# Ledger of designs, part 42: designed miniproteins, single chains

Each design is a single chain, and the fold is of that chain. pLDDT is the mean over its residues in the fold that is shown.

## One batch from the design tools (miniprotein)

Design m1534
Fold by ESMFold2-Fast:
Structure m1534 (fold): chain A 87 residues (1-87)
Amino acid sequence: APVSMDEMLARLEAELRAAGAEVRVERRDGVTTITVTVDGRTRTYTASSQEELQLVAAEISLELGRALGADPAEIAAVEAAIAAAKA
C-alpha cells in the first residue's frame, strides 16, 4: 500500500525516540533532512525520495545497532542489504 512520506517519517521518529535517540526532521523544497543524536554523537542524513528515505532509515538502524552492541553478523547482513540496494 502507498505510504506517505509524512507517515514514514512519523514512524521513523517514533522508533528512534523509543530507542533513546534524539531526532529532528526538517523538510525543505522536497528534501528531507534527518538529524539523529545518540550518546552525544550527531549525524545528519538527507533524502529526496521515498526510496532514499528507506535507505536512510536502514543506515540509521545500522548505526543504532552498532551503538547498542548488536551481533556483528547481523550488522554485516544489514550493511550488505544497504550496499545491494544502492547498486
Scores: mean pLDDT 74

Design m1535
Fold by ESMFold2-Fast:
Structure m1535 (fold): chain A 86 residues (1-86)
Amino acid sequence: MKLERYAEALERLAELVRQGKFTDEEIDRIADELTKDDSEKVREAVRNILRAFAKDLTPENRDVAAEILRRQAEAYRKLAEKLKKQ
């Protein structure tokens, strides 16, 4: 399910952000995996969004940013589980 893939991508992103390893290479890798079934324009849009997010990261806000991503991943996992139970 696409929601489970989004959750996994956000969990990896949160860990990279928390560790300060959120590089352009990791951004492109995550964006490409997340959007593998989408058009190149969608992949470019996701890469641009993630790069903009990375630009706003500081040592002071990194833990909060990672926690927000982790909570969003959990929300997507719960939504995916509810959709499977219907």
Scores: mean pLDDT 76

Design m1536
Fold by ESMFold2-Fast:
Structure m1536 (fold): chain A 77 residues (1-77)
Amino acid sequence: MNIKNAKFLSQQSSKAANLGNYDSASRSSDLALDYAKSDPNSPKEAIDYLQKSKDYANSGDGKKASDYSNKSSDLLS
Protein backbone atom coordinates (compact mmCIF):
# COMPACT_ATOMS: atom_id res chain seq x y z
CA MET A 1 0.00 0.00 0.00
CA ASN A 2 2.90 2.38 -0.63
CA ILE A 3 0.99 4.68 -3.04
CA LYS A 4 -2.00 4.77 -0.63
CA ASN A 5 0.32 5.64 2.28
CA ALA A 6 2.03 8.35 0.19
CA LYS A 7 -1.36 9.83 -0.76
CA PHE A 8 -2.57 9.87 2.87
CA LEU A 9 0.65 11.52 4.08
CA SER A 10 0.60 14.10 1.26
CA GLN A 11 -2.95 15.05 2.34
CA GLN A 12 -1.78 15.35 5.98
CA SER A 13 1.15 17.52 4.82
CA SER A 14 -1.24 19.86 2.96
CA LYS A 15 -3.48 20.24 6.04
CA ALA A 16 -0.49 20.92 8.31
CA ALA A 17 0.93 23.52 5.89
CA ASN A 18 -2.43 25.33 5.71
CA LEU A 19 -2.46 25.49 9.53
CA GLY A 20 1.10 26.90 9.65
CA ASN A 21 2.50 23.68 11.14
CA TYR A 22 5.53 23.67 8.84
CA ASP A 23 7.57 21.11 10.80
CA SER A 24 4.64 18.67 10.68
CA ALA A 25 4.06 19.43 6.97
CA SER A 26 7.75 18.81 6.18
CA ARG A 27 7.81 15.50 8.11
CA SER A 28 4.60 14.27 6.42
CA SER A 29 5.96 15.14 2.95
CA ASP A 30 9.26 13.41 3.80
CA LEU A 31 7.42 10.22 4.83
CA ALA A 32 5.23 10.47 1.71
CA LEU A 33 8.43 10.73 -0.39
CA ASP A 34 9.79 7.54 1.21
CA TYR A 35 6.58 5.63 0.43
CA ALA A 36 6.27 7.05 -3.11
CA LYS A 37 9.93 6.31 -3.95
CA SER A 38 9.59 2.71 -2.66
CA ASP A 39 6.77 2.01 -5.17
CA PRO A 40 7.93 1.77 -8.83
CA ASN A 41 4.39 2.67 -10.00
CA SER A 42 4.52 6.13 -8.37
CA PRO A 43 4.30 8.97 -10.94
CA LYS A 44 7.58 10.90 -11.20
CA GLU A 45 5.64 14.18 -11.07
CA ALA A 46 4.06 13.15 -7.73
CA ILE A 47 7.54 12.55 -6.27
CA ASP A 48 8.77 15.91 -7.62
CA TYR A 49 5.73 17.69 -6.13
CA LEU A 50 6.35 16.08 -2.71
CA GLN A 51 9.96 17.29 -2.79
CA LYS A 52 8.76 20.82 -3.64
CA SER A 53 6.13 20.66 -0.88
CA LYS A 54 8.82 19.68 1.65
CA ASP A 55 11.17 22.43 0.45
CA TYR A 56 8.46 25.10 0.65
CA ALA A 57 7.37 23.91 4.13
CA ASN A 58 11.01 24.17 5.28
CA SER A 59 11.16 27.74 3.89
CA GLY A 60 7.87 28.71 5.61
CA ASP A 61 5.79 29.02 2.41
CA GLY A 62 2.67 27.22 3.61
CA LYS A 63 0.59 28.16 0.55
CA LYS A 64 3.03 26.62 -1.94
CA ALA A 65 3.77 23.68 0.37
CA SER A 66 0.02 22.92 0.53
CA ASP A 67 -0.49 23.43 -3.23
CA TYR A 68 2.32 21.03 -4.17
CA SER A 69 1.29 18.33 -1.64
CA ASN A 70 -2.28 18.55 -3.01
CA LYS A 71 -1.00 18.21 -6.60
CA SER A 72 1.01 15.16 -5.52
CA SER A 73 -2.01 13.63 -3.73
CA ASP A 74 -4.14 14.07 -6.88
CA LEU A 75 -1.57 12.09 -8.93
CA LEU A 76 -1.31 9.27 -6.35
CA SER A 77 -4.03 6.69 -7.00
Scores: mean pLDDT 85

Design m1537
Fold by ESMFold2-Fast:
Structure m1537 (fold): chain A 93 residues (1-93)
Amino acid sequence: LARVVGFLHAAKAEVLDLVSQGKWEEALEVLERQTRLAIKEFPEYAALLERYAERVKEVIERAKKEKASLEELEKRLDELVEEFEAELRRLAA
């Protein structure tokens, strides 16, 4: 569980770093690649990891369209990490 939760936080951090550099498309590519690797390592959570990646992608695309601040994007991604971490902890219980 701790390792897959660590993936959620790591993916958020890498996406934010790339977006802070204006690398929006690279952020989406990295998210996709990291998600594929995580699914290979945690196949029992594949459906959850795919939903997480899709929700992160939606947040990134919406933030770009709305010209949201980096702080606002970080807050939205934090909310997703909290939501999916809570779901992972329920599945592991």
Scores: mean pLDDT 84

Design m1538
Fold by ESMFold2-Fast:
Structure m1538 (fold): chain A 72 residues (1-72)
Amino acid sequence: MENIRKAGESGDPSMVPALILELSSPDPETRREAALALGKIGDPRARAALERALSDPDPRVREAAREALEKI
């Protein structure tokens, strides 16, 4: 969790592959934070993964993915 928030804060595109993997975490809070961090970075490589997150079973993850896609 801490590393995901730090990645979003730094805006570092090198974190994008790791954050995309976090979108597949069994923990919905981790998936939500990964989606928000990807949105802050704004790297278009995350677009396909964030579009998949729009279908996530947790509504908070879906909301985070929608916000992130507005920034890509």
Scores: mean pLDDT 78

Design m1539
Fold by ESMFold2-Fast:
Structure m1539 (fold): chain A 62 residues (1-62)
Amino acid sequence: SEEWLEEEAKRIVEGLKKNPEFTKKVIEDLLNSEDPGIQERTKKIIEVAKKLDPELVEELLK
């Protein structure tokens, strides 16, 4: 189901609003993970987050 993906994306958007520097650092660490599964999962979550709040995600995750 895609429902968990949307929930994770909403959590990322909330994190970027409340603590942008910390949330950005966590996302960058996940994108640089040695595990390709974690990288792929994180990229999919970011794609959904970008659909939820494109301006916020595009500014902070450039």
Scores: mean pLDDT 82

Design m1540
Fold by ESMFold2-Fast:
Structure m1540 (fold): chain A 60 residues (1-60)
Amino acid sequence: ENLKKLGESYYQLGLELLRQGRPEEAAKWFDKAAKLYEQAGDVDGAEKARTLSEEARRLA
């Protein structure tokens, strides 16, 4: 519940950092979001966040 909400907030921060051209920072926030989604049992959310973290790291 709370972990999923926090994960979604971190995911949104990652997206905003990508928009600002800050992919290294975005990747870190996506990694944090993925761990929170995992702890919340949200497998789909965790996979989505990990994929974006990996893509952001390629852009950095």
Scores: mean pLDDT 83

Design m1541
Fold by ESMFold2-Fast:
Structure m1541 (fold): chain A 76 residues (1-76)
Amino acid sequence: SAEELREKAREAEEKLPEEIKELVERMAEALKAGKLEEAEKLAKELEEKIASLPVSEEEKKYISAAAYRRIAELVA
């Protein structure tokens, strides 16, 4: 369910690896500054970092959702 997915995404937010958190912060800063090329570069780096994590594919989905949700919050 959507609620269950949201709960799992919240848990993933609290447990985001530091490297993912750094990329999230940098991407939000680039977007706020209108540096779209830099933001695209950071988005690719974020996707590659998530793909390389030693966790299940399902957990990667939750981590990805958490990361983009946090970027949206920081940009708003």
Scores: mean pLDDT 79

Design m1542
Fold by ESMFold2-Fast:
Structure m1542 (fold): chain A 65 residues (1-65)
Amino acid sequence: SEELKKKLDEVAEKIKKLTGAKDVKVENETIYVSFDEKDVLKEVGRALLAMGIGIEAGFSVKLLP
């Protein structure tokens, strides 16, 4: 639906702004993120924040392959 697409786009933008994700993509109601972060602990922290934002909004967040 148009409303669902709008909510997904809003959550994707929020994730990008709050986590500094390099790429954020929306496919089949799932939000995919990638980070340009070489420190593994910092990358895990950013990924967990992104997943938390998604969960709070009711959407799945996954790392881009």
Scores: mean pLDDT 82

Design m1543
Fold by ESMFold2-Fast:
Structure m1543 (fold): chain A 75 residues (1-75)
Amino acid sequence: MTDAEIETLFRALDRDGDGTIGSAEALRGALRSQGFDLSDAEVAALIAAFDTDGDGRLDRAEFRALVAALQARAA
């Protein structure tokens, strides 16, 4: 994914414009649309790894780090 695609995807998931993504299911669907074929268990594990404050939400920086980690695994 390009940086522009990551930003577009984040904005689509951040419906309220509050700068966070609060849904693992929405994140999984969005990642699948970009070609990342992940189970719900794999998405939950990724969120747990990148959601360091434990509030169940990903901010913009955490989301970018998650996508970068997925691309590193695919390479």
Scores: mean pLDDT 73

Design m1544
Fold by ESMFold2-Fast:
Structure m1544 (fold): chain A 58 residues (1-58)
Amino acid sequence: SPPAPPPLSPEQQAIAREIGRTLREIGDQVQRYLELKRENAGSGLSDEELAKQAGLGG
């Protein structure tokens, strides 16, 4: 097995945790957008309108 990568410093770990949290929030919004897009397939709603409903339009 290849060796494990070197450990992160406490500061890097804190930053990584914050980035991970933000990415998780964005991922949740993207999932809501995809669900809305699927449910509204064939409707007159634009991608931008659906993104706003999912919280991505800010």
Scores: mean pLDDT 78

Design m1545
Fold by ESMFold2-Fast:
Structure m1545 (fold): chain A 81 residues (1-81)
Amino acid sequence: DKEIEVLEKRIKENPNDATAYRQLALAYLEKGEYEKAVEAFEKAISLSDDPNDPVLLQLLADAYEKLGETEKAKELREKAS
């Protein structure tokens, strides 16, 4: 996928680009690559200026829910509140 390739190249050039990881995670989520989406969202959160960003936590919870990790999704949604 061209979008994912561009984002991977961007991350290679700047490994601390939280925005690129967030966009990569969203692209994976749209494609049903939920495990890769979780990894990319976790990386985006770790590099973010706000690791408790409710939007990122909610998106990570959505990805975990798609994987059937209902308990993890619930914990993240509570943290996002």
Scores: mean pLDDT 83

Design m1546
Fold by ESMFold2-Fast:
Structure m1546 (fold): chain A 62 residues (1-62)
Amino acid sequence: MKKIFEELEEAIKNGDLEKAKKLMEELRKYSLENKKSLSEILEELGIPPEFLVKALKFLSSG
C-alpha cells in the first residue's frame, strides 16, 4: 500500500495527471474493500493528511 502513495507522489511531481488519477482510483478501491477511509489508511501508514489535500488539488487542476 505505501508504494502506491510513493508512486502517486512521483506522478504529482512529474505532472502525470493520468497516472495520478489511476493511482487515486486504486486507493479508493482499497478503501472500499477494507471498509476504511483514505484518512484512516494515511494515518495507519504515517502519511500526513495534507498529502490527500495536495493530491486532490493536483487532480482538480487538470
Scores: mean pLDDT 77

Design m1547
Fold by ESMFold2-Fast:
Structure m1547 (fold): chain A 59 residues (1-59)
Amino acid sequence: GERHAKAEKEIADIMKQLFEGKISKEEAVKRLEDLLKEYAEDSLVVRIAQSYIDALRAQ
């Protein structure tokens, strides 16, 4: 639905800002964790955001 599409766009925007050097890795992780809490009912959004958090923390 629209809520799901909004979450995907928010994840994409966070990752774009990180890639462009506009935010730190720590800020990107924080924003993704906040998004996990906001969209906790959407299992696909949770899985995608958690995958990015795990990848960023593994560095």
Scores: mean pLDDT 84

Design m1548
Fold by ESMFold2-Fast:
Structure m1548 (fold): chain A 79 residues (1-79)
Amino acid sequence: SVAELEAEIQRLVDEAAAAFAAGDYDTAIELLRRAGELALTLAPRYAEEFGLDEEELRRRLREHTEGLVAKLEELKKAA
């Protein structure tokens, strides 16, 4: 269900935050990429519910995930 997918995304984000706090950037990046992949599967449902363009929503979700990953990769290189 959508609710189960949303709960899984939240769990992955929470686990990524814990990994980041522990200095495990590789695990944090991997978990964020997984959460992003699941979020893309919800894009058609959210586009319909909120009256948004599905392709635009997918683009924004991809850009958001890649932006977060890029920041974590920079922090990893600086550590």
Scores: mean pLDDT 86

Design m1549
Fold by ESMFold2-Fast:
Structure m1549 (fold): chain A 68 residues (1-68)
Amino acid sequence: SAAEAEARRYTELGQYYLSQRKYDEAIAAFEKALELDPRNLEARAGLAEAKYAKQHPESPLPYKDKPA
């Protein structure tokens, strides 16, 4: 659907903002994605990551299940 396509675009924008360490903008983008598609698992995961990164801005974002 158009809403799912728009939600995917905002999810990708949120990931981009995370890579730029723009955590508030990332959170806003993921929240917009979930407003358009509340069942978007990628946007839900991204929102959790963005909130974590905002709380721990000096830490690298965790990737995968692999321990460092």
Scores: mean pLDDT 78

Design m1550
Fold by ESMFold2-Fast:
Structure m1550 (fold): chain A 71 residues (1-71)
Amino acid sequence: MVEEAEELARKAIEAVLAGDMAKAQEYEEQVLKVLEEAKAKGESIEPAVRAIAELVEAHREELEAAVAAIE
């Protein structure tokens, strides 16, 4: 279910903002698996991909700052 991918993406963003990069990677892998399975079933993944992109965009500055701190 593509809605599951959106929820997992939200959790991944929260993990990045909390500094838990290992947890963020786990959620990212789960998002990809859900989207691949939905696509294989012939489901439209476009709404989920768009929702995930909007979530990332909303947190873009915070995510960029978190990634930059790893340098």
Scores: mean pLDDT 77

Design m1551
Fold by ESMFold2-Fast:
Structure m1551 (fold): chain A 66 residues (1-66)
Amino acid sequence: YIEEGEKALAEGDYEKAIEYFEKAVKENPEDSEAWLNLARAYHKAGDVEKATKYGRKAQENREKKE
């Protein structure tokens, strides 16, 4: 899912990138990289509110690994 999402982002297909990254966070909701990629996809799509929300999820998951 993450590689497919990154490829979609590189090709400018932000809707497909969001779909793949949403599946990635569904499979592993503690994967900070998946949340960060989802935030990037929403930012590229122009949804700043969701980009900020999911970016915080990525940071939270990274900081909680102690």
Scores: mean pLDDT 77

Design m1552
Fold by ESMFold2-Fast:
Structure m1552 (fold): chain A 57 residues (1-57)
Amino acid sequence: LAVAAAGIARFGRVSEEAARAAARLGVDGGNGKEVAKAGHLSERQGTGAAQLARALA
């Protein structure tokens, strides 16, 4: 669980950078928004798992 929690924390950083890149490249042109939304959902799932791991520790 500890190694998984560390990976999830780094995943959050990647999601933030991905969102910025998508916005800069022009999400206003089809599908970019969908990709950014999927990334945000994945980050939310990862953060929840990390919090559970900490609570159980």
Scores: mean pLDDT 56

Design m1553
Fold by ESMFold2-Fast:
Structure m1553 (fold): chain A 70 residues (1-70)
Amino acid sequence: SEAELIAALAAELEANRAELEALRPEAIAQARALAPTQPALAAAVLAALAQPTPRAAAETFAAAHLAHLA
């Protein structure tokens, strides 16, 4: 089911948390570099990167993206 696929993906992201966190400073720098050309996307990415977990980051990004479309 879709729920099972999402759960499997979430578990994979959790298992790779340390590697993802090691890439965080580079991701922040890339998002900041994006700000002059795509400020809304840059803000959404930076807000997501400020979250303590990959799940919270994904939820924050989705919420920011949906707010932009409203």
Scores: mean pLDDT 71

Design m1554
Fold by ESMFold2-Fast:
Structure m1554 (fold): chain A 70 residues (1-70)
Amino acid sequence: SEEELLKEIKDRLELAKKYFKKQKDKKEALEIAEDMEKEIKEWMEENKVSEELKQEVEEELKKLKEEIEK
C-alpha cells in the first residue's frame, strides 16, 4: 500500500540522517543526499504515488538536507 511505502521511505531517510550526522564532509553528505532525493523522486514518479505522499516525502527530504547543513 502507499502508506507502507511512505513508512519505508521515512525509515530509510531517518537511517540516512543518523549516518550523515557522523560525516565530517558536509558537502559530500549533501551530494549523496541529493542523489538519494533524485532516486526517490524517480521511484515515486514511476509508481504514480499520490500528491499527498509526494509532499510528505519531499518535506522529509528537506529536513534531511537541513540536518546535514547544520
Scores: mean pLDDT 74

Design m1555
Fold by ESMFold2-Fast:
Parts: C-alpha cells; structure tokens; sequence
Structure m1555 (fold): chain A 65 residues (1-65)
C-alpha cells in the first residue's frame, strides 16, 4: 500500500548521496503517506539530512498508528 511505498522511498533517501535528491525522496514519502503540507515543509527545512530522515520516519510511524 501507500505506507509500504513511503517506507521504501525513505530508505532510498538514506542511501542517496545527493542532498537535493534525498529531500525529494523525503517529500514524496511524506506526501504518499498522507502527511500535511505543513509537516512536509517543516521536515524539509531541517538542515541536517539525517535529522530530516529521522523526523520523516517518526511521522510515518504516527500515520501508521
């Protein structure tokens, strides 16, 4: 389903060497999982890509529950 695809996109973001491509993968994952635009914008403003991925992962877990 959409959640499984969102998790796959987030895992691809972890492996991505290009910061801008990683940000696009994070955005797509959050959109697919049904995150609000406000939450997506907040995550994408995080300067550290690892922290952005951690926050996106927390949002995916919250949406799964």
Amino acid sequence: GNMEKAKELLLKAVEEEDEEKAKELIREALELAGASQEEIDKVLKIEDISEAIQEASRILLELQN
Scores: mean pLDDT 85

Design m1556
Fold by ESMFold2-Fast:
Structure m1556 (fold): chain A 65 residues (1-65)
Amino acid sequence: SPAAEAERAIAAALEAAGVPADLARAMARAIVALPTRERRVAALRAVAAQYGVPEEVAEAVASLL
């Protein structure tokens, strides 16, 4: 499903930025569960900025939401 693809991509991006795997998966799951695309993209951008995910990676992952 598109949600499962987005969840995997977010978790992988956070893990690459040094976030522990369990936390990365929990945050990815929480982000994709948000009710609107606007809220999912905003949450992804905020978390990406907080953990130092490169903007280009965050933008590519946002395209899956």
Scores: mean pLDDT 87

Design m1557
Fold by ESMFold2-Fast:
Structure m1557 (fold): chain A 57 residues (1-57)
Amino acid sequence: SLEIEIAEGLALMMGWVGMPVEEARKVLEEAGASPEEIERVLRLAEELRRRGLERLA
């Protein structure tokens, strides 16, 4: 789904670039996401980042 693809991109940015969650939230707000969509995507991105951290480290 599109939400999963966006969350994967954010997980990589947060993991590789060190993007703070506040900056990721701001990117989603500027893209026009609703508060509910932002929370859903950020939660998924954090889950994916934690799972992928072992592979990126």
Scores: mean pLDDT 70

Design m1558
Fold by ESMFold2-Fast:
Structure m1558 (fold): chain A 73 residues (1-73)
Amino acid sequence: MSVEELIKKGEEAKKKGLEALKKGDYDTALEEYDKAIKAYEEALKLDPKNERARELLLEVSVNALKAAVLKVI
């Protein structure tokens, strides 16, 4: 996969995670956010200086933490 393909894959997974979060499906949200994290991490392995991938990884990590907190409440 190219860096651009990995970023796109991560963005698609992040979108699905956000939709699941809005429905209160925290397990699905966490699963999709984990897929996004893995895709962005792989993009950063191929291009460590990619600021977009780094920013997206940080953003989805925060969303995953939010979903995890909401799951235990």
Scores: mean pLDDT 83

Design m1559
Fold by ESMFold2-Fast:
Structure m1559 (fold): chain A 104 residues (1-104)
Amino acid sequence: MSSQRQKLAQQYFDTADKLETDDSPYPAEVKALQAEINRLIGQAELSEDPAKRKQLYQQAIDLVDKEIEILKKIYEETKDFDVEVALSLARMQRSVLKLALKNI
């Protein structure tokens, strides 16, 4: 068993914890979704069961789709450049997660 998988999972859990304690004015709903996405990926990396990993990655993708929908609405209302960047990053994350799912 590789210590690298445990380190990867820990990085995702640390990112989730940071998002929950972050004082940034970013919408609380979006931060909560990002935290849950990171927890699901961390759980997937710790799972030895390929079927469970696939399920967790699919759940993470579903939450990224929800995040994208919320960010689109905020961008239409605000035209905020930081929201446009967040949308681009969420779309990139979705593509990465889909690729990971195919390789399970």
Scores: mean pLDDT 81

Design m1560
Fold by ESMFold2-Fast:
Structure m1560 (fold): chain A 87 residues (1-87)
Amino acid sequence: MKYSEEEINDEVIVALLEIEYGIGRATGDELSAARRIKERLDEWFKKYKLSPKTVEEIIKILEDGAKRASPEAAKAFKETIEWVKKK
């Protein structure tokens, strides 16, 4: 998909992360979903300028994911949160 920078900053990233996590929960593949979320975030941080508000919303989704996930997936979400905080 092609997105404008404003669309990416406005909520598209948050929506896409929620969809990815939802699929992982529905299929029981939470660890793979957590890893795909990190890969998408890495690509987006390289290509787009994310607003501080968007970054905070990403962290909230990852924190919620970590609280509800299996131990292995929760570890992956926590590692992604720490990685995002360093950006």
Scores: mean pLDDT 68

Design m1561
Fold by ESMFold2-Fast:
Structure m1561 (fold): chain A 58 residues (1-58)
Amino acid sequence: SMEEQERIAEEAEREALRAYLEGDLEGAIKILEQAMKQVSGELKERIERGVKQLRSLL
């Protein structure tokens, strides 16, 4: 459902932020890439933008 996908996206974004703040850029990217496999549409585009932003820091 859309509600399940939104929850997956929000949780992945929170976990990725924690990894980023701990200095684990690769871990943050991995978390978001796994979530992209479970979401679609605008949510997937939002997470993909996050991945691109984090990759620009590598």
Scores: mean pLDDT 87

Design m1562
Fold by ESMFold2-Fast:
Structure m1562 (fold): chain A 55 residues (1-55)
Amino acid sequence: EDSIPAEKRAEAEAYAAANPELRALAEEIAAKLREIGDALDAGLAAGDLSLIPKS
């Protein structure tokens, strides 16, 4: 991608390789955030705005 410099991507990948525990934690957090986003999307489609935090 032209939005992210190749240098930054290479650095992040090297860091993840040196710290696999942090990558595992990041994957876990990403999975939970994705589930929350999916639930909010379904709630919006059903017209249930109470699923959206006000702050």
Scores: mean pLDDT 69

Design m1563
Fold by ESMFold2-Fast:
Structure m1563 (fold): chain A 77 residues (1-77)
Amino acid sequence: MVEKLIEEAEKLSKINTLESAKKLVEIGLKLARMGKYDEGIKALEEALKIAKSLGTEEGKKIAEAAEKYIEQIKAKK
């Protein structure tokens, strides 16, 4: 199950859309809940990069959420 989430995150990181950023946040949080902190942070960092590149208000909110989740996961390491 973890391997499929990592593969999906890698695929989504190549797509520069609001939907891919949202899915990357969801995958990052699922990985973190499974104790895969490094993989979770990587997915959230990709979501942050995509969200910032969109230049939209929706993208800005996703970027802010991703940054907060990255900080929370790093604190648990």
Scores: mean pLDDT 82

Design m1564
Fold by ESMFold2-Fast:
Structure m1564 (fold): chain A 55 residues (1-55)
Amino acid sequence: SHMEKRRRILRAIGRVLRGIGDLLDAEKNNDEEKKKEAEKEIQKSLEELRKLDEE
């Protein structure tokens, strides 16, 4: 449904924003491992958004 797709998009956006926050925290702490983890989560969530747009 239209409403369900909207909810999925908003949740994916929320995950991107969380990942950005994690990335900024990792940069501040000079934590290369957490930085890579945050980058992967951002990329995964952006790909989820792209797939939702293609539905």
Scores: mean pLDDT 84

Design m1565
Fold by ESMFold2-Fast:
Structure m1565 (fold): chain A 55 residues (1-55)
Amino acid sequence: MSEKELEELVKKHVPVTGPVSEGLRSLEDLKKKGVLSDEEYKKAYKIFQELRDKA
């Protein structure tokens, strides 16, 4: 998955407002479903943090 596709996936499926635990739960769910690999999960987590910092 490209970095741009990963960013769009995070924006679409992961809540960046509200509790950090809710966003992390969504990321773990995507990993469990096989949508994200271990490396893609790490990149998605960093994107999630950056999106929260901008909000």
Scores: mean pLDDT 78

Design m1566
Fold by ESMFold2-Fast:
Structure m1566 (fold): chain A 56 residues (1-56)
Amino acid sequence: SLKEMFNETLKELFGEELPEDWSVEEAIEFVLEKMELDEEAREEFLEKIKKYLEMS
């Protein structure tokens, strides 16, 4: 589910998908690397994570 959330967010912000065979750790590192290049995408991603955690 966390990996799917990352994949969905990357599709929305960057138009990219994570490979299905990637680990959660690899997905997290990839997202962090992308977010370091784009501050706006970082803030939007954090907002989505907060909402996801509030629903859990």
Scores: mean pLDDT 67

Design m1567
Fold by ESMFold2-Fast:
Structure m1567 (fold): chain A 61 residues (1-61)
Amino acid sequence: GASLAEEAGRLVREALELAKQGRLEEARRLMDEAVRIASQASPTLGRAVAAEGRRILEGLL
């Protein structure tokens, strides 16, 4: 059991690890879930997570 912000952070970290392994589809799915959860915690956190995830995936595309 974690706060929405903590859960979103955990998903972002897992997405990063998957992206490093070239598992971009799984990374994208976890990033989408992180954005969804982060947005429920706050709109600012949701936007921050979305921007960071986009930068990471763009660097690997």
Scores: mean pLDDT 78

Design m1568
Fold by ESMFold2-Fast:
Order: C-alpha cells, then sequence, then structure tokens
Structure m1568 (fold): chain A 68 residues (1-68)
C-alpha cells in the first residue's frame, strides 16, 4: 500500500545522518536534507522511478512524498 511504501522510505532515508524523514498524517512523508540540490533532485527522481503510485515534489531543502 502507499502507506507501507512511505514507512519503508522513512526507514531507508533516516539511516543517512544528512537526511531527516518524517511522516505527516496518513499520506505524506517529508524528507529534509543537507544534500546539494543536484543530489536532492536525484533522490526525488529515484523515488518517482521506484514508486510511480506516489507524488513527489521538491522545494528548497525539502522533498515531499504523497500518496496519489
Amino acid sequence: SARDDLEALKKEYNADPRIKARLEGEDTLVIETTLPVEKQIGLALRIIGDYPNLEVSVEGDTITVRAK
């Protein structure tokens, strides 16, 4: 399910000390990073490729992932 996908992403990215991933409500994952913009975009593209059922947006140092 989309929720299980968000939980899996949260666990994966919280393993990196440069990344803070947190769930907001039932359908949203917020990923805050200290990564350069190019690497942040690369991370967002990987999520889009692996989880086409999720909507991904990037704004500043934050990647937001939502269930469609």
Scores: mean pLDDT 83

Design m1569
Fold by ESMFold2-Fast:
Structure m1569 (fold): chain A 87 residues (1-87)
Amino acid sequence: MTLEELKKKYEEEIKKDPNNADAYYNLGSVYRVLGEDEKAVEYYEKAIKLDPNNADAYFNLATVYRALGQDEKAEEYLKKAKELIKK
């Protein structure tokens, strides 16, 4: 499956169920791989809002914020990811 096919698949899952945290997380990951960092942030933040215990979403959001030069936000999300993993 191509990245464009995965993007369409997750967009369709979100249209079917707007509260599907996994679909937002997966779409954020697709945008991150495509280098669309600002969109990756948007979808990872939505995933975290729907599922605040998704440590991977916090970790990946921290990585994207670092790529955008927002180091303070990156450190905050990385700290949250580490706290969730220890539980």
Scores: mean pLDDT 84

Design m1570
Fold by ESMFold2-Fast:
Structure m1570 (fold): chain A 72 residues (1-72)
Amino acid sequence: SEAEKLLKKAEELLEEAQKSTDPEVRAKLAKEALELALKALKIAPKELIPKAIGLILRAIGIIIEAGDRKKV
């Protein structure tokens, strides 16, 4: 389904974000993953909602962590 494709892409982007040591790259990839996971959540059947929420929370966590490291 379309939702499954979006979630798979979001998961792959989050894996790449976690491999990066650059806060800017981590934030960029996590934001892209967040957008895809949010799109998936809007069209997801009930069975995929927990996975979509999990990916959203993971993306937000990476964005916040990356932001804390972006200093002057």
Scores: mean pLDDT 81

Design m1571
Fold by ESMFold2-Fast:
Structure m1571 (fold): chain A 68 residues (1-68)
Amino acid sequence: MKITDVEVAEALALALVGLADIHASRGRLELAVESLEKALELARENGAPEELIAELEERLREMRERLE
């Protein structure tokens, strides 16, 4: 399989989303937000698909709303 920088970034972003879900399930909303912010930054910097970026933005918005 051909692994590109985008594929590596997508895999890391998905791992950070999983970590954010774990933090959120344990009430660690600040850590969940930080994980999602890192995932979104990584996706944007590496030219991830717009669909993935939109999903990350939605998840981050929901998590920030839970903090406030």
Scores: mean pLDDT 79

Design m1572
Fold by ESMFold2-Fast:
Structure m1572 (fold): chain A 60 residues (1-60)
Amino acid sequence: MEHLKKGEEAAKKGDYETALKHYRKAVEEGIVKEASSNAFKLAVEAGDGKAAAEILKEAS
């Protein structure tokens, strides 16, 4: 849960790299659906196809 909040705060500041790292940790901790959705959207908006693919692999 803490990583999900930190990811949202980083995204609000425009720090998408930090936001993605926190969302990935939230997925690893079992918050799969919410964190994966948020992280995937951020990766697409940032134009980072590699990060988007990695997030999908962790969510599967």
Scores: mean pLDDT 69

